# Designed miniproteins, single chains, continued (3), part 79

Each design is a single chain, and the fold is of that chain. pLDDT is the mean over its residues in the fold that is shown.

## One batch from the design tools (miniprotein)

Design m10731
Fold by ESMFold2-Fast:
Structure m10731 (fold): chain A 90 residues (1-90)
Amino acid sequence: VPLPSEEAVELLREAEEAYRAGRLEEALRLLKEAAELGSPGAAYGIATLLYHHYGERLGERARATAAALKAGNVEEAVRLALEMAEEALA
């Protein structure tokens, strides 16, 4: 099993701190950076955050991201999560 990169782990920690502080846009940016490093945890975090805070507009892609993660398709999950994060940050 490949270990997560130290950089991705650090970004996830910072994203959790931002999320707990209510800084959703900062949390999303940090999760996007971790997902760009291939983190499945970041892909899940993006899908969860966008599903709960951005509602119907991103709900289908959030569901697809969760399905890809459940199937073990990390590359597809990361790709979908990055597309959602880019659209939400636009």
Scores: mean pLDDT 78

Design m10732
Fold by ESMFold2-Fast:
Structure m10732 (fold): chain A 105 residues (1-105)
Amino acid sequence: PEEQRNYMKELAKRAIERLLEKGLITEEQAEFLLKNIDKAIDIAINMSEEERDRYLEELAEFMALLKEARPDLSVEEMRDANTVFQVLFFAEGYSAEEMFAFLFS
């Protein structure tokens, strides 16, 4: 439904805005992410069980890398980083390593 899409889009926008405000991503990275929200939602809602399994595996790897490299991040900042991971994973097919490089290169 359109209402669920709008809700997911607003959650993603808020996460990106918070990370930008905290200086954890650049303005250019934020613009790229905002551009890809709709595409990421379209792909995510249509994913297969096999795609979901791959998503969960890559998410776990990304969160492990994030915890090791950035133990200073709050639970809220880690949650927002997870949202950014979802956008790049679904819209661009980024792996955990590619995602980490995008955010922290």
Scores: mean pLDDT 80

Design m10733
Fold by ESMFold2-Fast:
Structure m10733 (fold): chain A 72 residues (1-72)
Amino acid sequence: MLTPEEQLQLEIGKGVMDVLVAVARRTEVPLEELERRLKAMIESERKAGVSQAVLDKLEEYARRLIEEYRKR
């Protein structure tokens, strides 16, 4: 179960990922490039000290976004 602070970090991270996907769709970026951008964002959050519980949820969300992007 996430703390209120971890829940806020998760919602902010999801919002950033949603923007990255929106930009990728508008610019017709290849799937492999979107995957690199999402991975780089998660690694940035890891280096910033975000907890593993939040990182796991961000990785799960990124996988869903990648699956949806595959369908264009």
Scores: mean pLDDT 86

Design m10734
Fold by ESMFold2-Fast:
Structure m10734 (fold): chain A 88 residues (1-88)
Amino acid sequence: METLPARARFEADDGTVYSGDGTLTFENGIVSPATLTGTFTNEKTGETYQATLELTNLKKVSDNEYEGDGTLTFADGTTVKGKATVLL
């Protein structure tokens, strides 16, 4: 298991955008399912949440940037699906 500091922009299927800042956890390469755990900020309201973003189908866009599918899970158990851009 490897960890890296990472940022994410998560665009939920409902159109809400979250900016994430935390720790990316992955196994034997970032193309495997990865998890970003940290603070997510709703870009419209400025509200912050501790949450976990589960990332799948990650595609390398540049040396430090990945795009893929995400499922954001909040501390209360609420989940939202969307698209994620991850910055290392």
Scores: mean pLDDT 83

Design m10735
Fold by ESMFold2-Fast:
Structure m10735 (fold): chain A 76 residues (1-76)
Amino acid sequence: SPEQEKLREKIKEYKEFLDKYNAPEGLKVQFDELIEYIEKLLPQATPKQVEKLMELLDNHYKKILEELEKRRAAAA
């Protein structure tokens, strides 16, 4: 579905961003585990469930970015 394609595209973008900016391995592993969970549910997900998975992905990505900013601030 278009919603599923949008979610997969967003996963790719977030993963590429974290790789490009050398996110710590532990945060990458946590994110990869979430992606694996989402991908297992996605083929049978309703549009409403895809929205909830998108929200889950966005919230987790935001927390990773906040952690990266905190680590950057501590190193400055």
Scores: mean pLDDT 80

Design m10736
Fold by ESMFold2-Fast:
Structure m10736 (fold): chain A 94 residues (1-94)
Amino acid sequence: SMEDEIKARAEKLGITIEHEGMEDLHRPFRLGAEMAAIEYVELNPGESGTFPLHVIPGTGFPLIDARTGRSLPEGDLVGKAIVEGNKVTLVKEE
């Protein structure tokens, strides 16, 4: 499942993912945000920063630039990811 894939990839990267307000989002959007954060960390190892989280409209799957791991603005904005070393915090769009 996507949930199992997210867990396995996060463990492999040694990162922890926390949610702030993402509990209010439909499950596909929450999983899409987690996947986008994982793909960002995989493509930008050791980088810290904050980036917007966009998903494919109506799906919840991450819409990211495959080269950089950063969200593409053409998708639905669901929140932001704050990357601080091995900790990622996913914050719901307000």
Scores: mean pLDDT 70

Design m10737
Fold by ESMFold2-Fast:
Structure m10737 (fold): chain A 71 residues (1-71)
Amino acid sequence: SLEALREATELALEVAKKLNAPESAIEALEQALTETDPAALRLAAGPVLAELVKLYPDNEELREAARLFAS
């Protein structure tokens, strides 16, 4: 659902900020949160979440968010 995807993206954004993740990733998640369509949100946030998991592989919140965005 859009609600679940938005909540996961918001949580991932807060985690990314706490980890001092690259500004480009933070900006991409903020931009993704402006999407009102689930498919558009998946396309915007999915790749960013996958990249964040590569940068922070031990972070469980980021892994769970990325898994939710997987088809």
Scores: mean pLDDT 84

Design m10738
Fold by ESMFold2-Fast:
Structure m10738 (fold): chain A 85 residues (1-85)
Amino acid sequence: FEEEKQKLLEEAYQKGYDTAVKLLKAGKYKEFEQVKKDIQQQIQKLQEIMATNPPTAEHLLQIQQLEAYLKGLEDGKKDVEKEKA
């Protein structure tokens, strides 16, 4: 169901955005970069699992949610930087 998938992706994006805003407004730039790296590593591990096993809809959705979260982190950073300028 496409609407359920869309909702999960929007929720993942919003969590990433909120995390970025919270950490960056608190001046926790090192923690922000660590979160970004951790998400990128999780995506890579899921891609490696899918290389050794048939791709499943669940693994594809997990990757898409992590990518949405990562986009939220990046957009949140841009908005915090824009607010300071």
Scores: mean pLDDT 81

Design m10739
Fold by ESMFold2-Fast:
Structure m10739 (fold): chain A 100 residues (1-100)
Amino acid sequence: SELEKLLEEAKKLSEPVKDWPRSKILSPEVKDWSPDIRRAARALVAYEELAPVAEELSEEEKKEAIKLIEKALNDDSLSPFDLSTELGVLVLKHAVEKVF
């Protein structure tokens, strides 16, 4: 699927920062990082938040996840923290809809 392909791309792009603590990935220091490292950090957030739930997402949730991964890979104005917030809303909404 398109989502699976984008998650594999995000995983590959996250390699430079894969062992960084979450606190560093989400820190305001992101403004001082190179564009490639900023993209790697966003890619890591997208992969870690979405990969565990990707198979469980509805078709509409998969479309939303795809848009967020595309932003993670292409939007240099988007911080890893803001991305984590948007992904957290998607994942929480999915969890709530699955229970109720």
Scores: mean pLDDT 86

Design m10740
Fold by ESMFold2-Fast:
Structure m10740 (fold): chain A 80 residues (1-80)
Amino acid sequence: MKESLRIELQKYAKTAEDRLRKAEELGAVKDNETKMEIQKVIKEAKELYDKNASLLELQEALFELRRKINWLNGLLETHE
């Protein structure tokens, strides 16, 4: 069933949290609105993997998390 997607969602949510924290430590995230948007995506993903969410909802959340992680990775590479 949806267990593999739920595990991936949990894994990527943790990765996004770690990447965001590192970006904040480096002062790389300057816009509070962007920070809040990323935090919201992480929170929604964490809520979704504990919920009996649809397959489509899990896939959409995973896609959005991966987009935020890719953005944060690019930002961190510029500052490292």
Scores: mean pLDDT 78

Design m10741
Fold by ESMFold2-Fast:
Structure m10741 (fold): chain A 107 residues (1-107)
Amino acid sequence: ILSQEELEELKEKAKPFLEQIKEETGATPSVSYFDKSVEVAKASILAQVMLIEGKSVESIAEELSSLVQDKELLAQQLEEYAKLLEETGYPVLAKKFSELAELIKQA
């Protein structure tokens, strides 16, 4: 699991992407994991990194639940992202994000 310093680095790295999207589109996309909350967007990116690192869905859910205060918004974003992954041909990854969203809702 990432240290507090590594998490802060990811948070700072995610911020320019949201600003870039705002400049290019004139609005923040509501359906993407770059949704209304910067913290939720960063948590979604962190979830992807942890899955690539081979962390279990349960371990990721525990970590993210401790870092994000709006668990309902995070779970909603993860479910929306899972739907996008399913539609773009990544069903195995989509299932993991759906499972993660369910665990976060229960936390």
Scores: mean pLDDT 65

Design m10742
Fold by ESMFold2-Fast:
Order: sequence, then structure tokens, then C-alpha cells
Structure m10742 (fold): chain A 78 residues (1-78)
Amino acid sequence: MKKLTEEQKNKIIEGLNKLKEVSTDPELQQAIDELINKVKEAKTVEEVKDAIREFAERYQEKLTPEQAELLNEIYKSL
């Protein structure tokens, strides 16, 4: 299992903040904040990937194509 570096963690959080910025749905903004907190607490790359996947599976119907693309780019960067 690959250790999550502070640089990777900060880059992911930056990407998630961009996702939150382009969101106008308060429920999605709250869910993104929860995801950011999970990333902050994560110790491994796999924990972050799992958190992003769970978020995507739960909220995919509420994501715009632009938001889905941003989330996918974050996931692929891991």
C-alpha cells in the first residue's frame, strides 16, 4: 500500500476545493467538505481513492459533466 505524501494530499485538497468552487448545490458543497476532511485524515493513497470512489458513486447523479471531469482528474492523479 502506497504512503500518501503531504504534497499529494495538498494537491488533492486543492483539486477538491476547485470542485467545491464550481458547485452551486449546498448538499454537494457539504459532501465535498466531508471528502476533504477524509483526505486530510488519510494515510495511504488507497484510502483517498476509496473515499473519492464512494463520493462519486453516491453523488454522480448530482455532478455536472465539468464536476465529474474534475473529480476524475483528481482520482487519476493518484
Scores: mean pLDDT 81

Design m10743
Fold by ESMFold2-Fast:
Structure m10743 (fold): chain A 92 residues (1-92)
Amino acid sequence: SMEDFDKVVTRVSLKIQIEANQSTDPAVQKQLQQVRQQINDVARQNKNNSAEDTLQAIIDYLQQQRAASTDPELQAFLDKLIAEVQKMKKEV
């Protein structure tokens, strides 16, 4: 449902914000805030698409960010977040 989808996007955004607030590295904090903004933008752009297709677009974006990252802390967080979003996609 639309309500379940909005809850998933909110949950993902909140997880990124918590991780950014817990990081002591300003570069990691900045990159996490950028990832959060892009996830919100992807969700907004796909508002009329299926929840499954929008979550797949978010997963694809996170995988691209993971591949581009050289920071082990950020890589570990992105791997965890990708797994969580993949699990959420199976529940919608």
Scores: mean pLDDT 80

Design m10744
Fold by ESMFold2-Fast:
Structure m10744 (fold): chain A 89 residues (1-89)
Amino acid sequence: MKAIEEAVDALEAAVRARDLEGVMRAIGELRDELLKLDDLSKLPKALRQRIIAALRAAVALLEPHRDDPYVRGALLMARGLLRELEPAA
């Protein structure tokens, strides 16, 4: 959990700084840490909500730059994570 919390902190910081490269890097790091979990239900609800909020903010920041192939890769990754993390309707 600590590594996931550190990855979320990094993503939140990059979003606040409007650092596009930092946001893309932090999305990759967060995905790598989340993939180490065998079951996403092991995420505390508060941490899951922080991850969802940070990823939504990252998507909003990156979307205007989607013509860049690197930005498109990060957007696909962030949207994939959001689909896995958001509650079933």
Scores: mean pLDDT 83

Design m10745
Fold by ESMFold2-Fast:
Structure m10745 (fold): chain A 61 residues (1-61)
Amino acid sequence: AIEAAERGAELGREGADTPLGAGAARAGKQSLEMAKAGNEEEGRRQGIGAYGAGGLATGRR
């Protein structure tokens, strides 16, 4: 959960200059906060969304 959230935030930050990247960066930040608080289920759900959007924004698959 935490690793996925951190990866999602990283990818979102890289694509922050795109509409998808901006949304992913915000979602990744929220996911990291949730994962750090021990809310793994919420963090995982948000992290997956951020990771996907970040991947699309950066063109990585």
Scores: mean pLDDT 58

Design m10746
Fold by ESMFold2-Fast:
Structure m10746 (fold): chain A 80 residues (1-80)
Amino acid sequence: SIEELLKEVEKVSKRAKELLEKIEKKGYASPEEMAELIELTGELGRLYKELQDAKAPQEEIKKVIELIEELNDHIMKQSA
């Protein structure tokens, strides 16, 4: 259901934001933190496709893609 997908989005988004805040506070990402960011970005990508297939509200789909873009920007910034 769309409600279950949105709950998964909320859980993954919360973890991603907590991880980003930790990285920003430290000023660097460890290899383990980078691996987790990549994994969480992949999970959001899966959820994005499932939300599109389920024809979820466009505003909810937009929030997911915006977070994916933010995570990708951070991943690229942290790569040496």
Scores: mean pLDDT 84

Design m10747
Fold by ESMFold2-Fast:
Structure m10747 (fold): chain A 87 residues (1-87)
Amino acid sequence: SAAEIEEQALTLGVAIANELRLLAKEDPSLRPYAERVLAILEAFLAGELSAREALERLAEVLDEVYRRTGDPVFRRAAERLRELLER
């Protein structure tokens, strides 16, 4: 449902922002990705992005973080966001 996708966009977006912000304390090169996630959430909350558009942009950020870090947790997270978009 639309409400379920909206709840997932908010919940997952907040979780991703918090995780990247924590990681950016140890690796400052990740700070721009945390800032991009926050900007996506801000645009979503302002009604400038739909939940689906927000999830797509979040998945793109996670793909870039995966390419930078090689950490498969980010690839898996991106795949999970895309799975939500198939519903």
Scores: mean pLDDT 87

Design m10748
Fold by ESMFold2-Fast:
Order: sequence, then C-alpha cells, then structure tokens
Structure m10748 (fold): chain A 80 residues (1-80)
Amino acid sequence: SVVEEWEELARRTQEEVEARAAAGDVAGLLATLERTLAEMKELLKRMEADPSVPEEQKELARAAVEHLEGLIAAVRAEAA
C-alpha cells in the first residue's frame, strides 16, 4: 500500500541520514533529504487520490512534507 511505501521510505531515510551524519557528509545529507522530499511528495499525491487512506494520515503526511521543506531551507541557509 502507499502507506507501507511511505513507512519504508521513512525508515530508509532515517538510516541514510544517521549514516551521513556519522560520516560528517553534509552534502550527502542534504542530497538525501532533497531526494526524500521528492519521493514523499509523489507518495503524498498517491495518498490524496486514495479514498482508503484516513484523513488523519493524509494530514500527518502533509505536515511531514512541510517540515522537511523547512528543514532543507534551514540547512541551506546555514551553509550559505
């Protein structure tokens, strides 16, 4: 299901973020977050189109996308 794909993406992203952070790879971390955001936006579109997905889950997914966008912007601003 799209929810299972979202949960798998979240798990993979957490592992990759932890690995990049441990290595001090700031550029790799930013690239991972940007790729994750693109994938999350595609999954969110699929969730929005799926009437079997509860509204609360859609709201949480929208919030997650917004928070990740804000995090990426903050990291870029600090790096500039």
Scores: mean pLDDT 84

Design m10749
Fold by ESMFold2-Fast:
Structure m10749 (fold): chain A 56 residues (1-56)
Amino acid sequence: SELEELIESALRVVERVPENREAASGRPYTYTEAQREQMRRAAEESARVQYERMLK
């Protein structure tokens, strides 16, 4: 379904977010699993909202 495709695309974007990033202060920063799970939930919710808009 179209909703499933949107969710999968959004989740793939989250998976491509680098595990480590350089903070503005130059120190490395690593996303925790809790933060990654929160990003996945946000991405899934965004995909659902987008799908609802497409139906109108």
Scores: mean pLDDT 69

Design m10750
Fold by ESMFold2-Fast:
Structure m10750 (fold): chain A 74 residues (1-74)
Amino acid sequence: MDGLSFLSEEEREIVREVARELGIPESEIGRLALAIKLLLHTDESAAEVARSFRLPLSTLRRALRRYRELKERR
């Protein structure tokens, strides 16, 4: 599994906070982080990304929205 080394320290903190709020286990954080990073840097469909990473679409959309909110506050 890909670790969080591909994220900045700030991005890692934000993803961990989002995971805590959504009840996502720490073991799944790497997958969530990759999905969020892909959505932030591409115009790919959230549905396709959710399918590729085997995440519920509703969870991924909620995580992405919360990630953006937290990053904007910093």
Scores: mean pLDDT 76

Design m10751
Fold by ESMFold2-Fast:
Structure m10751 (fold): chain A 85 residues (1-85)
Amino acid sequence: HHMEMKKREELARAVQRALDLVRNGTPSPYHAEVDGQVVTASVSNWYGDGRVAPQGTVRLHTPEAELGDLHIGRADHDFPPAPAP
């Protein structure tokens, strides 16, 4: 279903923004707006320094429901070091 796929893509982009914040040293949980809803991305099973080569599971949820889990690993995404301040 393309609407479900689009929503998952938007959630994945929200998670990517959360990972960018982790690269800059911002801890979880992260909040993003998807389709007019506030979605929380909570990072669990995070391995090592979250700013460099993070690995773990990100759980996506709204206040009323869980939307799903997204597996994040170094092999799935290129996580460069955080930029200089």
Scores: mean pLDDT 51

Design m10752
Fold by ESMFold2-Fast:
Structure m10752 (fold): chain A 73 residues (1-73)
Amino acid sequence: SIGLREKIEEGEKLKEEGIRTKDKEKLLEAGKILGGVRREVEAHKDTMDPLTYQFVTERTEKMLEEIRKLLES
């Protein structure tokens, strides 16, 4: 449980740094971390608190979509 929050924070930090420095490698690393969180959350959706699942999923998907668009630019 603790690991998910820490991974989301790490991914968000790398995304912000990648945007600031225009570093595609940091954006790719952020995407890998956040993609891992999404996969883990999907694997445990039936056993997770529904509000926590929804919040984490929505936040992670928004960040991944932003990273995808930035990498396609």
Scores: mean pLDDT 83

Design m10753
Fold by ESMFold2-Fast:
Structure m10753 (fold): chain A 88 residues (1-88)
Amino acid sequence: MKEVSVVLGVVEKTEDEEVMRELLEEAAAKAKEIAAELKAKEDTEVGQVGILAETEEEREKAIKELEEALKKEGYELKRLEVIEVRPK
């Protein structure tokens, strides 16, 4: 099976436009950094996926569906890095 590593960016949905912008920028920066590190260390294909989640249940469901989709395509998930950002 082909191996793949995935960086999943999860951004908590907020009503404040400025806070949402900061969260999106932080998630994008962290995802880019981790994806570059995984490519350098693992020498495998690295995918990036971003989602907006309002609840922990939605986040867990998205992760599970991602793992199942990869297995159906004949990929073995070597590493899943989840980046979760919240306003602070």
Scores: mean pLDDT 69

Design m10754
Fold by ESMFold2-Fast:
Structure m10754 (fold): chain A 70 residues (1-70)
Amino acid sequence: PLPPLTEEQRKEIEEFVKRLEDMLAQRRAGEATLAAREGHRLEVTSVTVRIEDGKPVVEFEGTLTRPAPP
């Protein structure tokens, strides 16, 4: 098992996730039909958390999937 994150780190990550969800919800409401046609999807494939000088550094890497051409 991995060591647990600090309470502050978990809160910061939760706020980031909430913000991301809010952006996706807003975009989805505006472009729900268009997004379905285009087939755009975002998946996070890698997350790295490091601590430098007592401050947490979070790095995200994601892949944007597009639909195949007709």
Scores: mean pLDDT 57

Design m10755
Fold by ESMFold2-Fast:
Structure m10755 (fold): chain A 66 residues (1-66)
Amino acid sequence: GITIETVTLKPGETKHFTMPDDAVAMDILVDGKLVKDVSEDEKSVDFTNTSDKPVKVDIIYRHKDV
């Protein structure tokens, strides 16, 4: 299955994303564009909005099916 979480990051804001225990992959999209894929080996990532405007970030968790 897939879970999508959406957050808005302010200019200069850093957010820590941690992959849930039942997830096999975590994809980070900014304004609908894939910018980072996180594997099971990485488990987490810090993402910083380095732009001068707020950005919409979608986090897509891919869960173990069954």
Scores: mean pLDDT 78

Design m10756
Fold by ESMFold2-Fast:
Structure m10756 (fold): chain A 73 residues (1-73)
Amino acid sequence: MAEEIARRAVEEAKEYSNGGETVSVDEAVGALARAGIDEAIARASVLRVSGGGETLSLEQVGRAAREAARRQA
């Protein structure tokens, strides 16, 4: 379900943040892909949630993962 995928993506992203609360767009896409989201769908959702920024908070990673999971279904 989308919530489980979002939690998994956030946990993957935490490994890239080095104890911080932010990750790059590419790190967020990788975290979503490792959580089971198609990479193209993950990238589109990450870019949408980032609003053109280069980084996402862990909360934004979870939001992007939930949206991507819903689009994939």
Scores: mean pLDDT 79

Design m10757
Fold by ESMFold2-Fast:
Structure m10757 (fold): chain A 68 residues (1-68)
Amino acid sequence: SALELLRKGYEAAAREGNGGGATAAGHGIKQLEAGDVEGARKAAEEGIRVSGESEEARRYLEEGYKAL
């Protein structure tokens, strides 16, 4: 699910010290849980943008975005 992919993106970003990616993924999770799919999409896009150095986090965020 998109929620599971965003959570994996958050965990990968947090583990790798990617604060921007973790913050964006966390925001996307909250938006999706609130039913705001468009807000979750924008959060995932921002997470992807700031995760250039975090291959694993970026992949999970890209897959989460596509699943939204």
Scores: mean pLDDT 84

Design m10758
Fold by ESMFold2-Fast:
Structure m10758 (fold): chain A 69 residues (1-69)
Amino acid sequence: MAEAAERAAQIVRSILESMGLTGAEIEKVEYLGPGKETVVVLVTDNMTAEVTLPMPLKGDGFRVTVRLP
């Protein structure tokens, strides 16, 4: 479980870095279950807005919550 969650977090971090979002922090990783898609929730401190990005991962699904600067 923990190892798979860390792998999902690493993939999300790599994607954020490739997009130039180097100040983003991963706040939470939640296991959703087998056969679920991994989703990324982007949250900002200055706004009440949340953005969900679907991830093309297959197998174990996770919700990764990312705090933007």
Scores: mean pLDDT 68

Design m10759
Fold by ESMFold2-Fast:
Structure m10759 (fold): chain A 81 residues (1-81)
Amino acid sequence: KEEAEKYLEKGRQAFKEGNLDEAIKYYTKAANIASQEKDWELLAEALEGLAKVYREKGNTVLADHYEASARRARELAEKAK
């Protein structure tokens, strides 16, 4: 989806620049839109992004949570093909 892909790219750019709070904001927006639209591939990528950001922040509990959620979304994406 155009909007979700746009936010995913903004999240990636923010993470690359070290702006972790902006990365969380944009990855969360991408994940919410992708989840609503059942775009499981995009959801997995956004959740993988959130996991990376939280790991960088030292929040291992949230990082592990988003990694597990991303694996679930990836499984749904594979089944949808």
Scores: mean pLDDT 86

Design m10760
Fold by ESMFold2-Fast:
Structure m10760 (fold): chain A 87 residues (1-87)
Amino acid sequence: MKEKIEKVIEEAKKEAEEIIKELMSLGSKLPYDEMVKKIEETYKKKLEEADNYIKEGKKNNDELLIVYGKTLKDTMEKLMQKARLGE
C-alpha cells in the first residue's frame, strides 16, 4: 500500500506540473486579457476535476484515487500561487 501511495503522489505531482506548464504556455498564443481569463477558467476546471477524483474515491472507498485527487489539487494550487507571484 505505501509504495502504491508514493507512486500515485509522484504521478499526481507530475500531472499538476504539466497542467500548470500548459496554462502558462497560453501566454504566447493569446492577448494578455484573454490569456488571464482563459488561464483562470481552465485552472478552475482542473481543480473541479481534482475534486471529482476525491469525491469518486470516497464513494468507491478508493484510497489511491483520494490521494491522487488531493495531491493533484494541492500541487496545482501551490504552483499557480508561485506563478502568480512571479516565482
Scores: mean pLDDT 80

Design m10761
Fold by ESMFold2-Fast:
Structure m10761 (fold): chain A 89 residues (1-89)
Amino acid sequence: SRERQLVQRAVGRVLRALGDALEIKLQLEQGKISKEEAIERLEEIRRELEEERRRLLEETEDEELKREIERLFRITLETIEEMIKEIEE
């Protein structure tokens, strides 16, 4: 169904973003990138997640599905924001 495809897209995007964020953190811990570069890359992931969330929410009128997508992206965005704050310290 279209709803299942939308959920799969949302989950896939979130998992990819978290994987990318963890790779950035690993590269920073290994001294392969600077704190500035790590923050820039995490901010890019944050912007891409905000845009994808907006697009997915426009593709459905199902209020329960919208709530699930919003919750999933909110938690992920909060996780990325926390990573940025930890690096800035």
Scores: mean pLDDT 87

Design m10762
Fold by ESMFold2-Fast:
Structure m10762 (fold): chain A 106 residues (1-106)
Amino acid sequence: SPLEELERRLEEILAELKKKVAAAKSPEEVRSALMAALGRVAGAVSAYLERVGASEEVRARLRRILADGAMAMTAAAEAGDAEGALAIFEKMVEEILRLAREFEAE
């Protein structure tokens, strides 16, 4: 299902991000890993929305979660809080999946 593929892709993105952040040797590498992961999440969400023919309301809500998560994550990373940035990223992924599951339940 499109939802199962989204869940799998987001889990893979998060796992790869955690690995890259753990291997990072500078704040610049952490920020680079976070930005790359955010782009991959945006791509996975966009592909999901296209496949399910999501309404503009659903698309707007998911874009808001991504925008809010990106801002909070970037602020944490700039402050040198890599663990906080990862926690924000995980929460963003959880909110995306919660919203997608709510729409699939109807």
Scores: mean pLDDT 86

Design m10763
Fold by ESMFold2-Fast:
Structure m10763 (fold): chain A 80 residues (1-80)
Amino acid sequence: SSELAKLMQEIKELRKEAEKTAKEDPKAAPKLYEKYLEAVRKYADYVVKEDPSWQPAADTLIALEEKKIEEELEKIKKKM
């Protein structure tokens, strides 16, 4: 659907901007990563709404992305 395509594009753009911001302005990176995780959750919710059998995969995706971002933010804090 067009909505799914928009969510996927938003995630891709937010990920790219968050990674760029982490290198160029580390203090601003947490806000961008928060927006990225929000977009990932919206995508997961949309996928599960269309097919509830995807719930365990969605839960795993969210948990893995949250852990990755926590690790990236911790690395940024150590360099500041």
Scores: mean pLDDT 84

Design m10764
Fold by ESMFold2-Fast:
Structure m10764 (fold): chain A 115 residues (1-115)
Amino acid sequence: AATEARLRDALRAAGKSEEEIEAAVRRFRELLEEYLKLSEEELLEEIRRLMEEVVRAGWDPAEAEALFEWVAGLPKEAQARFVAAARAAREAGLEPAEALAVGVGAAVDAVRALA
């Protein structure tokens, strides 16, 4: 619920229609289900691919490495929510920095829910 609210708020702020927002939320749910089925090793490879994509889009490689190391230290559910939310946001047309911010928020929410 908290992750879906963050994704909706970010997409609404970016001027996306309610139809586009709900499509992104459905995509997030689909990605989350698939990522939760992966091993931690496979999930970390998906996160690495996301970091490679954002570096190619102009993100600082050192910041991408630091973010990867931070996410790699989180519980598997938080890792899965991070990459699912960031991917759904990117596919919906958010810039790398905005999509990563949604992913970070999703991971933080997951960690809080596990505590």
Scores: mean pLDDT 87

Design m10765
Fold by ESMFold2-Fast:
Structure m10765 (fold): chain A 81 residues (1-81)
Amino acid sequence: DERGRLLAIGEALLARGDALYREGDKLLADGEAQARKIAETVGPELGEKLLEEARGLANALYFAGDTAKQAGKELIARAEA
């Protein structure tokens, strides 16, 4: 039914938001590790640039996660109304 579909989509969006947060956390952690390795092997300037790029991408993922969760909550609210 329509209610069941809205609930399913809403729950999927909440799950997507959680996945995006985890992806952001992983990207930041991996970026920090890679930046450290590059700083030791190539130079600190390139390491800093890679870290800045990783932080920017992680922030974009967190924002997308917030958006997905907000949409998911709204659909669940409409399904339960």
Scores: mean pLDDT 88

